# Designed miniproteins, single chains, continued (2), part 100

Each design is a single chain, and the fold is of that chain. pLDDT is the mean over its residues in the fold that is shown.

## One batch from the design tools (miniprotein)

Design m7471
Fold by ESMFold2-Fast:
Structure m7471 (fold): chain A 94 residues (1-94)
Amino acid sequence: SVTVSATDVSGKAGETVTLTFSGDVPADATLKLELYDLTTGRHLGTGWANGSATVNVSVKLEAGKDVSLQAVATAIKDGKTAAPVTKTAVASAE
């Protein structure tokens, strides 16, 4: 099984906040974690880990503009992929 968790964050315009994504896979599997900026449509990066990984993304908040990021977590074992799990988190100015 694959899990991915993240929590929305907020702050004041002009502040930098951190969006944290945590992925977990069985100990005998490799985690492939892909990050996408849904606000701009950009692929931000791909990471690989054994078992579990946490990725922190710094976001500078702008008034009236939300930043939506999506993590796609895939467990890979013996050349087979489990169904990917996705999680979206939003950074917003209050």
Scores: mean pLDDT 82

Design m7472
Fold by ESMFold2-Fast:
Parts: sequence; C-alpha cells; structure tokens
Structure m7472 (fold): chain A 83 residues (1-83)
Amino acid sequence: KPVLIIAGSEEEAREAAKQLGVEAKILTGPSGLKDAYELLKKGENVAIVNADKITAANAIHLSLLYGAELVAVGEGKKAIDEL
C-alpha cells in the first residue's frame, strides 16, 4: 500500500517519511500533483510539500483513487483540518 504524505515543508516531509520507515519522492505544491498521480499509480510513496487547502483536497482525491495511506503532518494537517 503506497503512502501519500502531505506537509508544509520539505523538512516536515522528510521527517514524516523517516518516522514511517519509507522512502518517498518529495514533490512541491499543485505542480507536483501530476507526478504524484503517476508515482502512486506505480505503487510508489510520495510526499507533497507546500500543501495549501487546494493541494490537500487534490491529495485526498489521489489517495482514495489509488488506495494510498494518507499521512498529514504540520501545516499539511492544518490544511486538511480546515477543509
């Protein structure tokens, strides 16, 4: 089961991946969503950083589409909680 991490920063994303014991490709904001789609489809782990509310909403959609485990940390969790 692939993991999709939502974070406010690259540092938050790296720490979350380390805590989960996974290697995740770090992608930035809305522009990273296309690459996240392809990586999750291949079963790879992804982290999206600089996540605003729109990025968080799209990430939730991707996690449901590919059965990925959604992990939100720091500002990424705040963005999801405010949806």
Scores: mean pLDDT 78

Design m7473
Fold by ESMFold2-Fast:
Structure m7473 (fold): chain A 97 residues (1-97)
Amino acid sequence: MVDEELKKLIETLGTTKSQRESLEKLVKKLKESGYSDKEIIEILKEIYKSTQEKNIKKLEDILKNKFKLSDDEINEAINAFKEFSSTPADELIKIAA
């Protein structure tokens, strides 16, 4: 019942240790809040997409309005966004390839 797709997505998105740790923290919090693996996958994809667009406000709006995340869950998602925003461009290219 640990979805292979969710594990693979975390490994694909989280190229640095801090990125993986921030994603794992977010995933754990969302699972404890009762979100399904499918919803968590969508949330992680929106975070990644927002890091490419460098648009934190769009991410917050999506998480709040589409996924109904709490302020605490949104804060963990912002922490993940921040870790990706600090990633060198060469590491982001490796994720996209």
Scores: mean pLDDT 73

Design m7474
Fold by ESMFold2-Fast:
Structure m7474 (fold): chain A 65 residues (1-65)
Amino acid sequence: SLDEALAASAVDIEELIEWAKRLVLEGRNPATVQAAAGILLAASDQPEALPEVVKAIEEAEAERK
């Protein structure tokens, strides 16, 4: 069904946070990771989760430095 297809395409917030943290810890620019996460969240109709992802990115950047 359409709902099942949308659910399969939806971004898992916990997986997105782990993905974003990993990229920042691997040396990816935090601003670029934040922009990519924002696009994915907007595309999945979950823009309200962006502050939580941003916090995870900031924590990973602090840990890297």
Scores: mean pLDDT 77

Design m7475
Fold by ESMFold2-Fast:
Structure m7475 (fold): chain A 95 residues (1-95)
Amino acid sequence: MVTPYDVLYKRDEALNLIPKEYQDTFRKKLSEVNRKVREGILTGDPSLFDEAKKILDKLYEELSPHLSEEGQKALKDFIDTYKRYIDQLRDQIES
């Protein structure tokens, strides 16, 4: 089971490999993702989880050209981990 701590750990690993000039872009997009996830939990609307996952995909597309190979792998691992966490939240609401 993916926990919130797993997501936070992978977030911090990715953030450490993002150049300082792009960290604000990362934080802004992550804030949008976190807001959509929170709204999905509070409202029980699974479409908000789909929106959150789309923002995560856009985050990877926007930042990956500016990252090292290691940074790209860390960012993808963070995104994949967060998506797994979102899918678990969806299953709990729909079950």
Scores: mean pLDDT 86

Design m7476
Fold by ESMFold2-Fast:
Structure m7476 (fold): chain A 85 residues (1-85)
Amino acid sequence: NYEELVKKAREKIEKIKKNGTDTELAEIFEGILKQIERMLKEGKISEEEATELVKLLIEGLEAIENNDLEKLSEIFKKFSEITLD
């Protein structure tokens, strides 16, 4: 469910920001989430594509929570390969 995944992503972003560590990374992911939501709203991507992008975003947020720098690097590489206009 797209809406549930967006809620989960927002909750993780808020938690990271409140913790005061990795705030800049949380802001980057918040920007990516807003871009995904905008593209879906404008009909540039399907809900299925948006769902997969939010799942990838959640994996990145979980990598921040787990201090998994290798996984975080992998997720950023995947996003850099995706055209997000």
Scores: mean pLDDT 82

Design m7477
Fold by ESMFold2-Fast:
Structure m7477 (fold): chain A 87 residues (1-87)
Amino acid sequence: TRRMRTNFYNMVVNGMINGGYTYNNFRHTGRNFVRNMTRMRRNYGMNPRYVFNHGINTMNTMMNNGMHPIRGVVMTGRVVMDYMRRT
């Protein structure tokens, strides 16, 4: 539902901004992110590996293009939210 998608979006954005989930953090702590996404799958019916890989690849592209980490987080969150809205 919309509420579940909004909660997921807020979790991703808040976690990345306040928890320091940057591209380098994702690479270093990828296992923890996958575990958290697995919990999200139980609650929201998502495929955690697909969401994780999509988020990492999107963040990597943004960071490689010299985007500010906060901007990259917001853009990644929007992409994830759009994915959730379509599925």
Scores: mean pLDDT 52

Design m7478
Fold by ESMFold2-Fast:
Structure m7478 (fold): chain A 75 residues (1-75)
Amino acid sequence: SMEEKIRQMEELIEETKRYIEEKDLEKAIAVLNRFIELVKELAKEGHIDDPRLQELVKEGEKLAEKVREMLDELE
């Protein structure tokens, strides 16, 4: 259901934040990839305009940018 997927996405956002704080970028990337798959599923189901989904996507985009910045700093 949409509610279950939203809940899973919220949990994945919190896990991504934790891995970023721990500097475990490999795990942060893996968790973000699972988040992206849930976004794709909800979009296919016609829920792309849901305000909760839009807010979660915005948060995920910020976290993805942070991970990319941290990867660039390690090189």
Scores: mean pLDDT 85

Design m7479
Fold by ESMFold2-Fast:
Structure m7479 (fold): chain A 89 residues (1-89)
Amino acid sequence: NAKERAEKLIEESNKRMEEAVKIAETGDVLEGALAMGKAIKYINKLVEEARKESPEYAEEVEKRGQELIDKYKPLFDKLAGEAVRALAA
């Protein structure tokens, strides 16, 4: 049903960001920045899918996805900046 689809999209968002953060914590700065950037893009895609497949729950999926992005944005911005510096050096 629509609620179960929305819950699955929220779980996928959390899983994708958790995987990306783990790469960022244990991997190379460039790999971490790329993984987190890809996770953010994927979460935004899941929010768009929720609007199409589960419109009555799309607001919750969007809110949860944005909270997750906002929570990790400082780490992503730092890694992206460091990756740019590493490539320039």
Scores: mean pLDDT 81

Design m7480
Fold by ESMFold2-Fast:
Structure m7480 (fold): chain A 84 residues (1-84)
Amino acid sequence: MEELKAFLEKTIQEAVEKGEAEILEDRRYDIAKEMLEKGFTKEEVRRYLEEQVREFNKDKSPEEVERLIAEAREAVDKAYEDLK
């Protein structure tokens, strides 16, 4: 939990400082895979990536956010399958 939170805070901070939304979007699969490799469950990774999407995309409509959350869930599922 603490380590995952620190990792997410670093990722958000880097994206905000550079003004690059693409950093988070491009890294969804990589982030999910890294978290799963560190021993977090699929459900934990999904929850944290959903929170990440909500925090980073506060300026988007609820429909866009839900769509991005669905994409993040797919990335987590793919990473989980690839690591089995």
Scores: mean pLDDT 70

Design m7481
Fold by ESMFold2-Fast:
Structure m7481 (fold): chain A 67 residues (1-67)
Amino acid sequence: MEATEAQTAAGTAALREGGLQPPAGMSEEEFGRNVAEAAASLYPELADGPAEDVKRAALAVARANGG
């Protein structure tokens, strides 16, 4: 599933707020999108939810994976 522009932006913002770096070979945008998609998979109710809720979920997923 292709992440929306808002979801990708929320994921990228969560990474910046968490001080996380994308893994080698992955762009910041790609990593942010992957985090947003993971958050949407764990919380399907947020797939069409407000960007703020998606951002909070993305930050939680990123932190849980240890950054």
Scores: mean pLDDT 65

Design m7482
Fold by ESMFold2-Fast:
Structure m7482 (fold): chain A 91 residues (1-91)
Amino acid sequence: QAEADARDALAGAVGSYKKAAEFAKQGNIREASIYATAGDILFVAAEWLGTPEQVAAGRAALKPAYKELADAMEQAGHTEDAERYRKRAEA
C-alpha cells in the first residue's frame, strides 16, 4: 500500500509542478504558487512513503520543471521562491 500510495503521490507532484511551470511562464504567479505548493506537499508525502529509488527518480524527472518555475518566478521578482526551486533543479 505505502509503495502504491508513494507512486500516486509522485505522479500528483509531477503533474502539479508541470502545471505550476506552465502558469509561471504565463506570468500567473498566484496559480503557479498554488500548484507548486500542492507539488511540495505531495512530494513530501512520497518521501515518507516511497523507496529511495522512487524518490530519486521523481526528483530527477522534476528538475526541468523546477528550473522553468525558478526562471519565471525570478523574472516576476519573486526571488525567494525562485531560489528555492533553483536549488531543487541543481540538486
Scores: mean pLDDT 79

Design m7483
Fold by ESMFold2-Fast:
Structure m7483 (fold): chain A 66 residues (1-66)
Amino acid sequence: MDEYEIKINEKIAEAAREVFERLEPTQENRDRLNVAVVKAHNYAIEKKLSDEEIDKLLERLVEELT
């Protein structure tokens, strides 16, 4: 993976962990998280988001899922 993709994956993993620790471990919550992280990853890669843009995207993801 290139350095940009590694950085995005690390940030997404951290945000996903925060959501997962706050949600009940139901299948519905896991499915919602999985869909959201895949969408965030694809969007960030496609748009080549800056660090600030990635942070804002992940902040919205955490807020929406929790």
Scores: mean pLDDT 79

Design m7484
Fold by ESMFold2-Fast:
Structure m7484 (fold): chain A 86 residues (1-86)
Amino acid sequence: SELDALLAEARRLLEEARKMLELAKQGKLSVTQAIGMILRAIGLGIDLDLLEKRHPDLDPAKVAEIRRLIEEALRLGKEALKLLPK
């Protein structure tokens, strides 16, 4: 289903965000990579919002899980960006 595809993508995004934060701590992440992660998290959040508007009968627990994963990935991406040289 579209919702299951979003859940899988959100789980993958969070795993990538965790790895990017560790790379940022080691000085091995670029600004472009950090911004790319943030934009992907925002885009996935928009996709979820549009899916909810089209399908009001979606499993609310699964929607909440996807949203939590996206919000955590976005938070980690922003933290990674803060660690990069200005």
Scores: mean pLDDT 86

Design m7485
Fold by ESMFold2-Fast:
Structure m7485 (fold): chain A 87 residues (1-87)
Amino acid sequence: LPIDPDEVSDEQIRKFMEAVSSTPTSFTDGEAISYAAKKLGISEVEAMAILDRLGSRASKEQLLEAGRHRVFGRGLKNMATELLKLL
């Protein structure tokens, strides 16, 4: 794995989701991820690892699968709101 899962904390997951949710509605999912990663001082690859780790705590692969598919789609911001409620 390119990212060490032990480097991802609950607080980092929360802050990442908050940053994504705070982006303007005009932002694409990619722009929201880039903004959140920059705000937290992490890479976009590390941001993906945060989403991957968060998914493992919910219905296992259900949210993880949705997270991976929506990372490159247009639904990440809506998903971030739902995921933030699970933290």
Scores: mean pLDDT 60

Design m7486
Fold by ESMFold2-Fast:
Structure m7486 (fold): chain A 76 residues (1-76)
Amino acid sequence: KKKKLEEEAKKMGMSVEQVEELLKKLEETAKMLVKEGLISEEEAEKAIKEFLPPGYVDEYLEYRKKVEEKKAKEEE
């Protein structure tokens, strides 16, 4: 699954780190735009999904799930 992220990065002509940085900036930008009332939360979520490479979407969702599970366990 990690290789899917590398494959998508290669298609974009970037390294995995560059793709991760770009996606992080996109998330931060979308979050700020929603907070400032420039776009709706639905529009932000849809845009993020459209901008995420298919391989990264799968990997990112799995990572997010693990982070949520870890956070719940650590909050004990």
Scores: mean pLDDT 64

Design m7487
Fold by ESMFold2-Fast:
Structure m7487 (fold): chain A 88 residues (1-88)
Amino acid sequence: QSSVQQRIRQYQDRIRQNPDDAVSWLRLGSGYTSLRDYQSAIDYYNRAISLSTDPQLRRAAYYGISSSYTSLGDDDLANQYLQQADSL
């Protein structure tokens, strides 16, 4: 089946072994964005941010949240998260 669904399965399995794996949460966010499930993507990106102080990971997650809000039609939230990403 789709390569996106296979990647999602891989990262879900990693999170079952290590729920604090911020990178796997970030990758789930990206996977759900590819499925156009923007609300789930935002939830996974926020989880990645909560688990990591790494500026590069946090920046990637903020860009993902911003892009997801743009797709949902919430330009104000999209701009807010874009500014947070650019400030890192």
Scores: mean pLDDT 89

Design m7488
Fold by ESMFold2-Fast:
Structure m7488 (fold): chain A 77 residues (1-77)
Amino acid sequence: SAETLARQRAFLEEVAAWGEAEIEEARAEREAALAAITDPAERAAAEAKHKATLAAVARLAEELGIPRAAENARALA
């Protein structure tokens, strides 16, 4: 839908605007969230899901012609 595409584009444009500080902050938040998971199997599953999500974001960014968002998603992985 047009609304879904607009939201995806807005999100990717925001990610494209990130600098190194925003990437480091996002990485720290991810690591803190993973550290809060006490079950090792649940933590591993969350890590795998996060990695897959970043790969999907990078792919979508490439398809939509927003290469900076793809670069930043890969820097987070």
Scores: mean pLDDT 84

Design m7489
Fold by ESMFold2-Fast:
Structure m7489 (fold): chain A 95 residues (1-95)
Amino acid sequence: SDYILDASVLAAVTELLVQARKLGIEVSDEEVKKLNEILRSMSREEKEVFIRAVQAAAEDPELMAEFIRRLIERVRANDKEGMVALAREVLKEAE
């Protein structure tokens, strides 16, 4: 259901922010707001790819750090397509 999917997206963003704090990567409130706006505009399939990428990277601190840094760059650029491509790349690297 859409409610469960949206709750899972929020959980994935929360996990990213927890990991960013642990890794010493600073994410501004403005970047978090923009990330959430872009994620809200994603299709169901794109949201599912993002969630799976966060889950896969959670077991690998180096992969998670790289994912967060590259994600922030795409958020700043307002690059939704680049964010989805990055999530797919991270998911493939975690295989």
Scores: mean pLDDT 88

Design m7490
Fold by ESMFold2-Fast:
Parts: C-alpha cells; sequence; structure tokens
Structure m7490 (fold): chain A 100 residues (1-100)
C-alpha cells in the first residue's frame, strides 16, 4: 500500500539523515514538506515543519523526532492521502542520498 511505502521511506529518511550533511537534511525535509502540504494533513505538515526547524538549528535528534511523529500521522491516514505524502518522500530520499 502507499501507506506502507511511505512508512518505509520515513524509516529510510531517518537512517539517511544520520549520515547526510546538515544542508542535505534541511533540503530533504523541505521536499517532504511539499508532499505533506499536498496531502492537506495538518498533523503531518506540523511534524515536518518541526523537523525542519530542528534541522536548521543543528538538532538532528529533534529532526528525527519530527520524522517519527510524521510516521505516526501517516499510520492514521487513508492510502490516497499517503500517496501524496509519498511523492515528497521519494524526492527527500533522493536528496538525502546525494548529501551523504
Amino acid sequence: SNKEKAIKYIDEAIELAKTASPEGVVKGLEAALRGARLSGNKEVIDAVQEAITAAKNGDLEGAIAGLERMKKAVEKMNDEQAKLVLIGLEKAIEILRESA
């Protein structure tokens, strides 16, 4: 399902964030935010925004916490909304891989 794929990509993004440059983490999260905004889900949008704020402050632990909250919000979404989130996550993974 799109929901299962989105959850897997969030888990991959968390692992990639640990080795990516700080700039790459911010850019990847901003790509994820674009998908979150398309979904219109406030909980997902808020979680990604918090992750971006933490990442911009050099707080990797806070950025990961935001991604974990995004994951919990995605678990509660329908599969059609998760498809929109997945679009942003696919681009985020590309950016994070290039930033390691």
Scores: mean pLDDT 88

Design m7491
Fold by ESMFold2-Fast:
Structure m7491 (fold): chain A 81 residues (1-81)
Amino acid sequence: GREEALEVLRELYEEIEKKSGKKMDEEEIEKKMEEILEELSKRAEEALKELEEARPEVTDEDVRRQLEAALRVLEAILAEK
């Protein structure tokens, strides 16, 4: 559900921040997560396709692992629609 999706997105953003060396403001991360979740409820199919297409382009193993977790959450959202 939403709580699990928020956790996965938070972990994904934390991995990106860690690998890029750039610190994102917590408020920016939270706002972005809310925006993505609202968009996901309306465009879950499109979001799933975009993340699946991005998977082979992700060269960092940790970011790729979090991306795969995000894909599973999106698949669960689609299954409930």
Scores: mean pLDDT 62

Design m7492
Fold by ESMFold2-Fast:
Structure m7492 (fold): chain A 69 residues (1-69)
Amino acid sequence: SAAEAEQARYKKAVRDLAAEASKRLEELTKTVSPAEAIAIVKQELEARLRAETDPVRQRALELLLEALG
C-alpha cells in the first residue's frame, strides 16, 4: 500500500540521517567537546529541516533532532 511505502521511505530516511549525524559527530569530536559537537550537529539539522521540502524527510529530521535532545 501507499502507507507501507511511505513508512518504508520514512524508516530509510531516519536510518540514513542518523548514520550521517553519527559520522559528523565522530569528525567533530576530534576537535571539540561532545557537548559542542551535539550543539553543532543540531544547528546543522535545524538548517536542513528549514530547507527541506519532502514531508517524509521533514518528519525524519524532526525525530533525529528530538533524539539528540
Scores: mean pLDDT 88

Design m7493
Fold by ESMFold2-Fast:
Structure m7493 (fold): chain A 68 residues (1-68)
Amino acid sequence: TEARVRRLAEEARLAALAGASLEQLRDFGKMAATLVGAEEAARALRLAAESLEGEHRDQLLEVADYLE
């Protein structure tokens, strides 16, 4: 659901801001894909990236591409 995707986006955003590694973000993305499917999980990560800049944004976009 849209609400679930938005919650996953918020969790991904907070994890990136807290200094999560690319590997940790990939593990999060894989878990999210199990819950909502790979397409919706990638969309959640891209939504998270829209509100971030620099390395945090780039890492989230890389994980989204990895899931697709």
Scores: mean pLDDT 85

Design m7494
Fold by ESMFold2-Fast:
Structure m7494 (fold): chain A 56 residues (1-56)
Amino acid sequence: MEEARAKLAEHAPEIIKAAQEAYDKGGVDSAFDAVIELLEKLGLEEAVERARQARA
């Protein structure tokens, strides 16, 4: 979690920007897809799982 937390903090502005841009284009579903895709790209498997569960 420490390593994942550090990566989340480092990339938080990028994740937020991607979510906002996706939201403008396709709404809440697109924003969730963009966040999950970025988290997968960063290798944050636990954060990806949490995001998917939150979406359910």
Scores: mean pLDDT 74

Design m7495
Fold by ESMFold2-Fast:
Structure m7495 (fold): chain A 103 residues (1-103)
Amino acid sequence: SDEQKLMKVLVLLMSVGAEIWVAARLAKKLHPEDSEEIDKEEKEMQDLLKQAAQAVLNGDVDAAKKTLAELKGRLNAFKAKYPEVSAQVDNAIDLINTAEELL
């Protein structure tokens, strides 16, 4: 049902937020000199995720996909700068791709 698909997408997006949170904490532990920059990027990625979730709730599939594509770009840039968190970033991207397939 449409309701079941919506719930699955929202749960996937919550899981993306958890992966971003873990990636940011691990990156800060390994690169404490970058803590302020990592906190700013985490906040911006979480804000994009919130925007995507709001677009999904509003039935705006095009806006949701556009925002998720921007989030994937930022996640890939974060992974390039902090390769130690590649597993968390790759998990987040896989979750986003799964959510997009359900939209």
Scores: mean pLDDT 93

Design m7496
Fold by ESMFold2-Fast:
Structure m7496 (fold): chain A 96 residues (1-96)
Amino acid sequence: TKLEKLDQLNKKFQQILNKEKNKLTPVEYTALSIRLTGAFFNAELAIKSENPELKEQLSNDALSDLEVVIEFAEEKNLKNLAEFLKELKEELKKLL
């Protein structure tokens, strides 16, 4: 199901974030983790929503949050994390 695929993507994200945590300050790690958790939550609600307008809004919110963390990773020169997050964004678009 789309929800099973979303859960798999979340697990992959957690693995990459854990590998890169030593390159981030505690504040940066927490902020990035919270924002991406929010993106996954909005994606789950979008997948579950039967209301087209709400589905579109939640999908846009999820992708926007992901774009912010991609930009952050690029600015911090975290190339592996940025590349992974870009792949995650494309996979997430397919589920929404």
Scores: mean pLDDT 82

Design m7497
Fold by ESMFold2-Fast:
Structure m7497 (fold): chain A 83 residues (1-83)
Amino acid sequence: NVNEIIEELKEEIKKNSPLVVPLIISYLHHKNPDVRKAAAELLGEEGRNEFKLAIPELEKIAKNDTNPNVRLAAKNAIEKLKK
C-alpha cells in the first residue's frame, strides 16, 4: 500500500531519524513505480537540507527510470531541493 509507505516515511521525517535519508533512497529503488514516484515527490515536498544527499540518486532516476511519471517526479524533486 503506497499510502502506508508514505506515512512511514513522514513518521521518520518527523522523528529526525538518522535513517530517514537511506530509507527514502531505498524506496526510490522499489519495484513498484507508484512507490518510487511517491518517494521522489515526498523528498521534494518536505525540502529538508539533509534530503539534498538524495540528489545523486534522484538524478539517476530522472535520467534512467523506465516509468516517465517517476522520471518527472524525480526531476521536480531535484528542482525543489535546489531552491
Scores: mean pLDDT 80

Design m7498
Fold by ESMFold2-Fast:
Structure m7498 (fold): chain A 61 residues (1-61)
Amino acid sequence: SMADRVLEEAYRAAEQTPRRDELIKRIEEAKKKGLNYAISAAMEVLKEAQRELTRRRRAAA
């Protein structure tokens, strides 16, 4: 499903950041509240993880 894909992408992106544990915990806590909360949290985590990865690439350049 689209929900499963968003969750998978968010977990994958979070794992690539130094904020891995914090970001994954946000998704897990949201999953306890329900699927809609999990999707919203996954989308926010994906956005934050991508910003962090962009910052790291700029620092390395």
Scores: mean pLDDT 82

Design m7499
Fold by ESMFold2-Fast:
Structure m7499 (fold): chain A 85 residues (1-85)
Amino acid sequence: MSKLEKARELLEKAIELAKKGDYKGAEELIEEAIKLIEEAAGDNLEVQILIGVAHLVRGVYNAIGDEAEGVLKEAEILLEALDLL
């Protein structure tokens, strides 16, 4: 399994956990996926920007009390970043 394939599987599992209300478990899988995406991205600025945007969106939704939507939007943006690799 490549780093990109593993990251995608982790993000898909995180989405399933978030749908079941396990936002903490989902966040742990998202953090593991981000590490793999960062390792694969290297100097790819577009991917690095999307990782930053994912973190920002997560932070905004957490600040307004919508943790569920924050997790789902972060995972969605990170899947978009994977499609650029």
Scores: mean pLDDT 83

Design m7500
Fold by ESMFold2-Fast:
Structure m7500 (fold): chain A 94 residues (1-94)
Amino acid sequence: MTEEEIREAIERAKERLMEVEGLPRELAERIAERMLEAIKELEANPSISLEEAIERQVEIVRELAEELLRRGEAEEVARRLLEGVRKYEEERKA
């Protein structure tokens, strides 16, 4: 993947978070940056499947939401992020 493709994927993730969850821009950017880290890991380790890469991104969002709750920051946003993770997991189960 090129650097441009990674940036586009981040921008799309940011748009989805802002559109679906109504996230503040700053928080959407932080989540997108954590997702970039997972994409870079996929690029470094091509043995990781696309499915595993997606699961890792979902895990990063969950960890970030849990951190926000612990710090008492954006509690409402953190709850919505966790709901989004649950919905994604339910979709895979269905």
Scores: mean pLDDT 67

Design m7501
Fold by ESMFold2-Fast:
Structure m7501 (fold): chain A 58 residues (1-58)
Amino acid sequence: MREDLADGAFLSTHVDPESGKEVSIYTSDFFADLSPAEAAAVAAAVLRGEMTPEQARA
């Protein structure tokens, strides 16, 4: 599944074929400057509607 966000960011969800687990991947230039831990926290917050990608950059 793909959820389109503002400024060309989107969240993609897919199932790992080996484990059957659902994995969400954030795809956006906004996350290029974040550590993996920070990117994961921001992705979760945006998905919950607690912040926008613009707020994540600030």
Scores: mean pLDDT 55

Design m7502
Fold by ESMFold2-Fast:
Structure m7502 (fold): chain A 108 residues (1-108)
Amino acid sequence: KKEELERLFTRIQRRLYELLQELKDKSPVVRAGLIVGLSEALYVYLRDGEEGWEKADEVIERTLQRAEELEKNKDNPEYKAELDRILATAPDYFTKALIELYAVASSL
């Protein structure tokens, strides 16, 4: 189980690094969407382990697609409310993701 957690942690860390590199050139909306997606994906990675890996990647991709849709439609009043919510909650999701990552690291 320790070796399994080490492998999972290494894969999560590599994926986070890749996503953080993408964040450097992304808009604030897409960055916020990635942070939300990462928090949800980390939960799936930790809950379902290797079995949940593809599902976690789907969560990230779905969240990115939605963030891009919101950015393109930012002047639409219906989309504005969701956009404002994502931007307001992204810091909380990022903190949750860091806590989850730290918990995995501490268990190694």
Scores: mean pLDDT 65

Design m7503
Fold by ESMFold2-Fast:
Parts: C-alpha cells; structure tokens; sequence
Structure m7503 (fold): chain A 88 residues (1-88)
C-alpha cells in the first residue's frame, strides 16, 4: 500500500537525518524529504506523491553515502599517518 511505502520512507528519512547531523546539506535534504512525506501522509497520498517522496529520500541516501565515503577516506588517511607514527 502507498501509505506503507511513505511510512517506510519517513522512517528512513528520519534515520538519514540522524546520521547526517554533522552535514548541513545532507541534513537539509532529509528535512525537506521528511516534510513532503509527512504532508502526503496527512492529506491522503497519491501514487505521484508516493513516488516523489521516495525519490527525495533516495537523493538524501545518495548524498549521505557519498559523504560517508569521503569521511571513510579521511579516516583511512589519518589511520595510516597514526600507524607510521606508532611504528617510528
């Protein structure tokens, strides 16, 4: 049912917002997605609104994954530097 899809998208969006607190751009994307999905749920959603809600949450997830990948690369670099310091 479309309500189930929107509820799942809302849950995922809220989790994404939680995970993106340190990134204002990704946080804003999830806030916008949550607002749209919540609005659709409150008004009785159409299939078009369901599709748009899922699409916006998906964009947020993509942005979050890209940001996490960048953070992992920075962590890997710092760990290599630390390993060199501990070996000297």
Amino acid sequence: MINDVLQSSLTLGRQGLRLSQDNPQVSQQFQDAIRLVQQALNSGPTPEQGGEGVRLVGRGVGMLLQWRRQQQQLLDQRLRQLSQLLSS
Scores: mean pLDDT 80

Design m7504
Fold by ESMFold2-Fast:
Structure m7504 (fold): chain A 99 residues (1-99)
Amino acid sequence: KEEVKKEIEKAYKEASRQLADELETRLGIKLSDPEAPLSEIVKEAFKELDKRGGTLEEYHRLIGLVLRAIGDLIDKEIEIAKKYNLSFEEISRISKEVL
């Protein structure tokens, strides 16, 4: 259903925005597009750390924030799947359309 696709798109955008906010708040990294795909946000964040000469601690903090964002997104996808009584195959197919 169209509603499922919209909820997944919203979940992906919210995950991106939350990660972008955490990156700015905790590492001082301001992203060009806080709603970009998670992979692009991660890529830009690593480039910004490389450019400014990031410390080992900063890189580890970035990795931790990324893993947390992925975990939160997985939890949200499980919630959506349960809400709409979707199988793993169905949720995977819809998520692929959003990515």
Scores: mean pLDDT 82

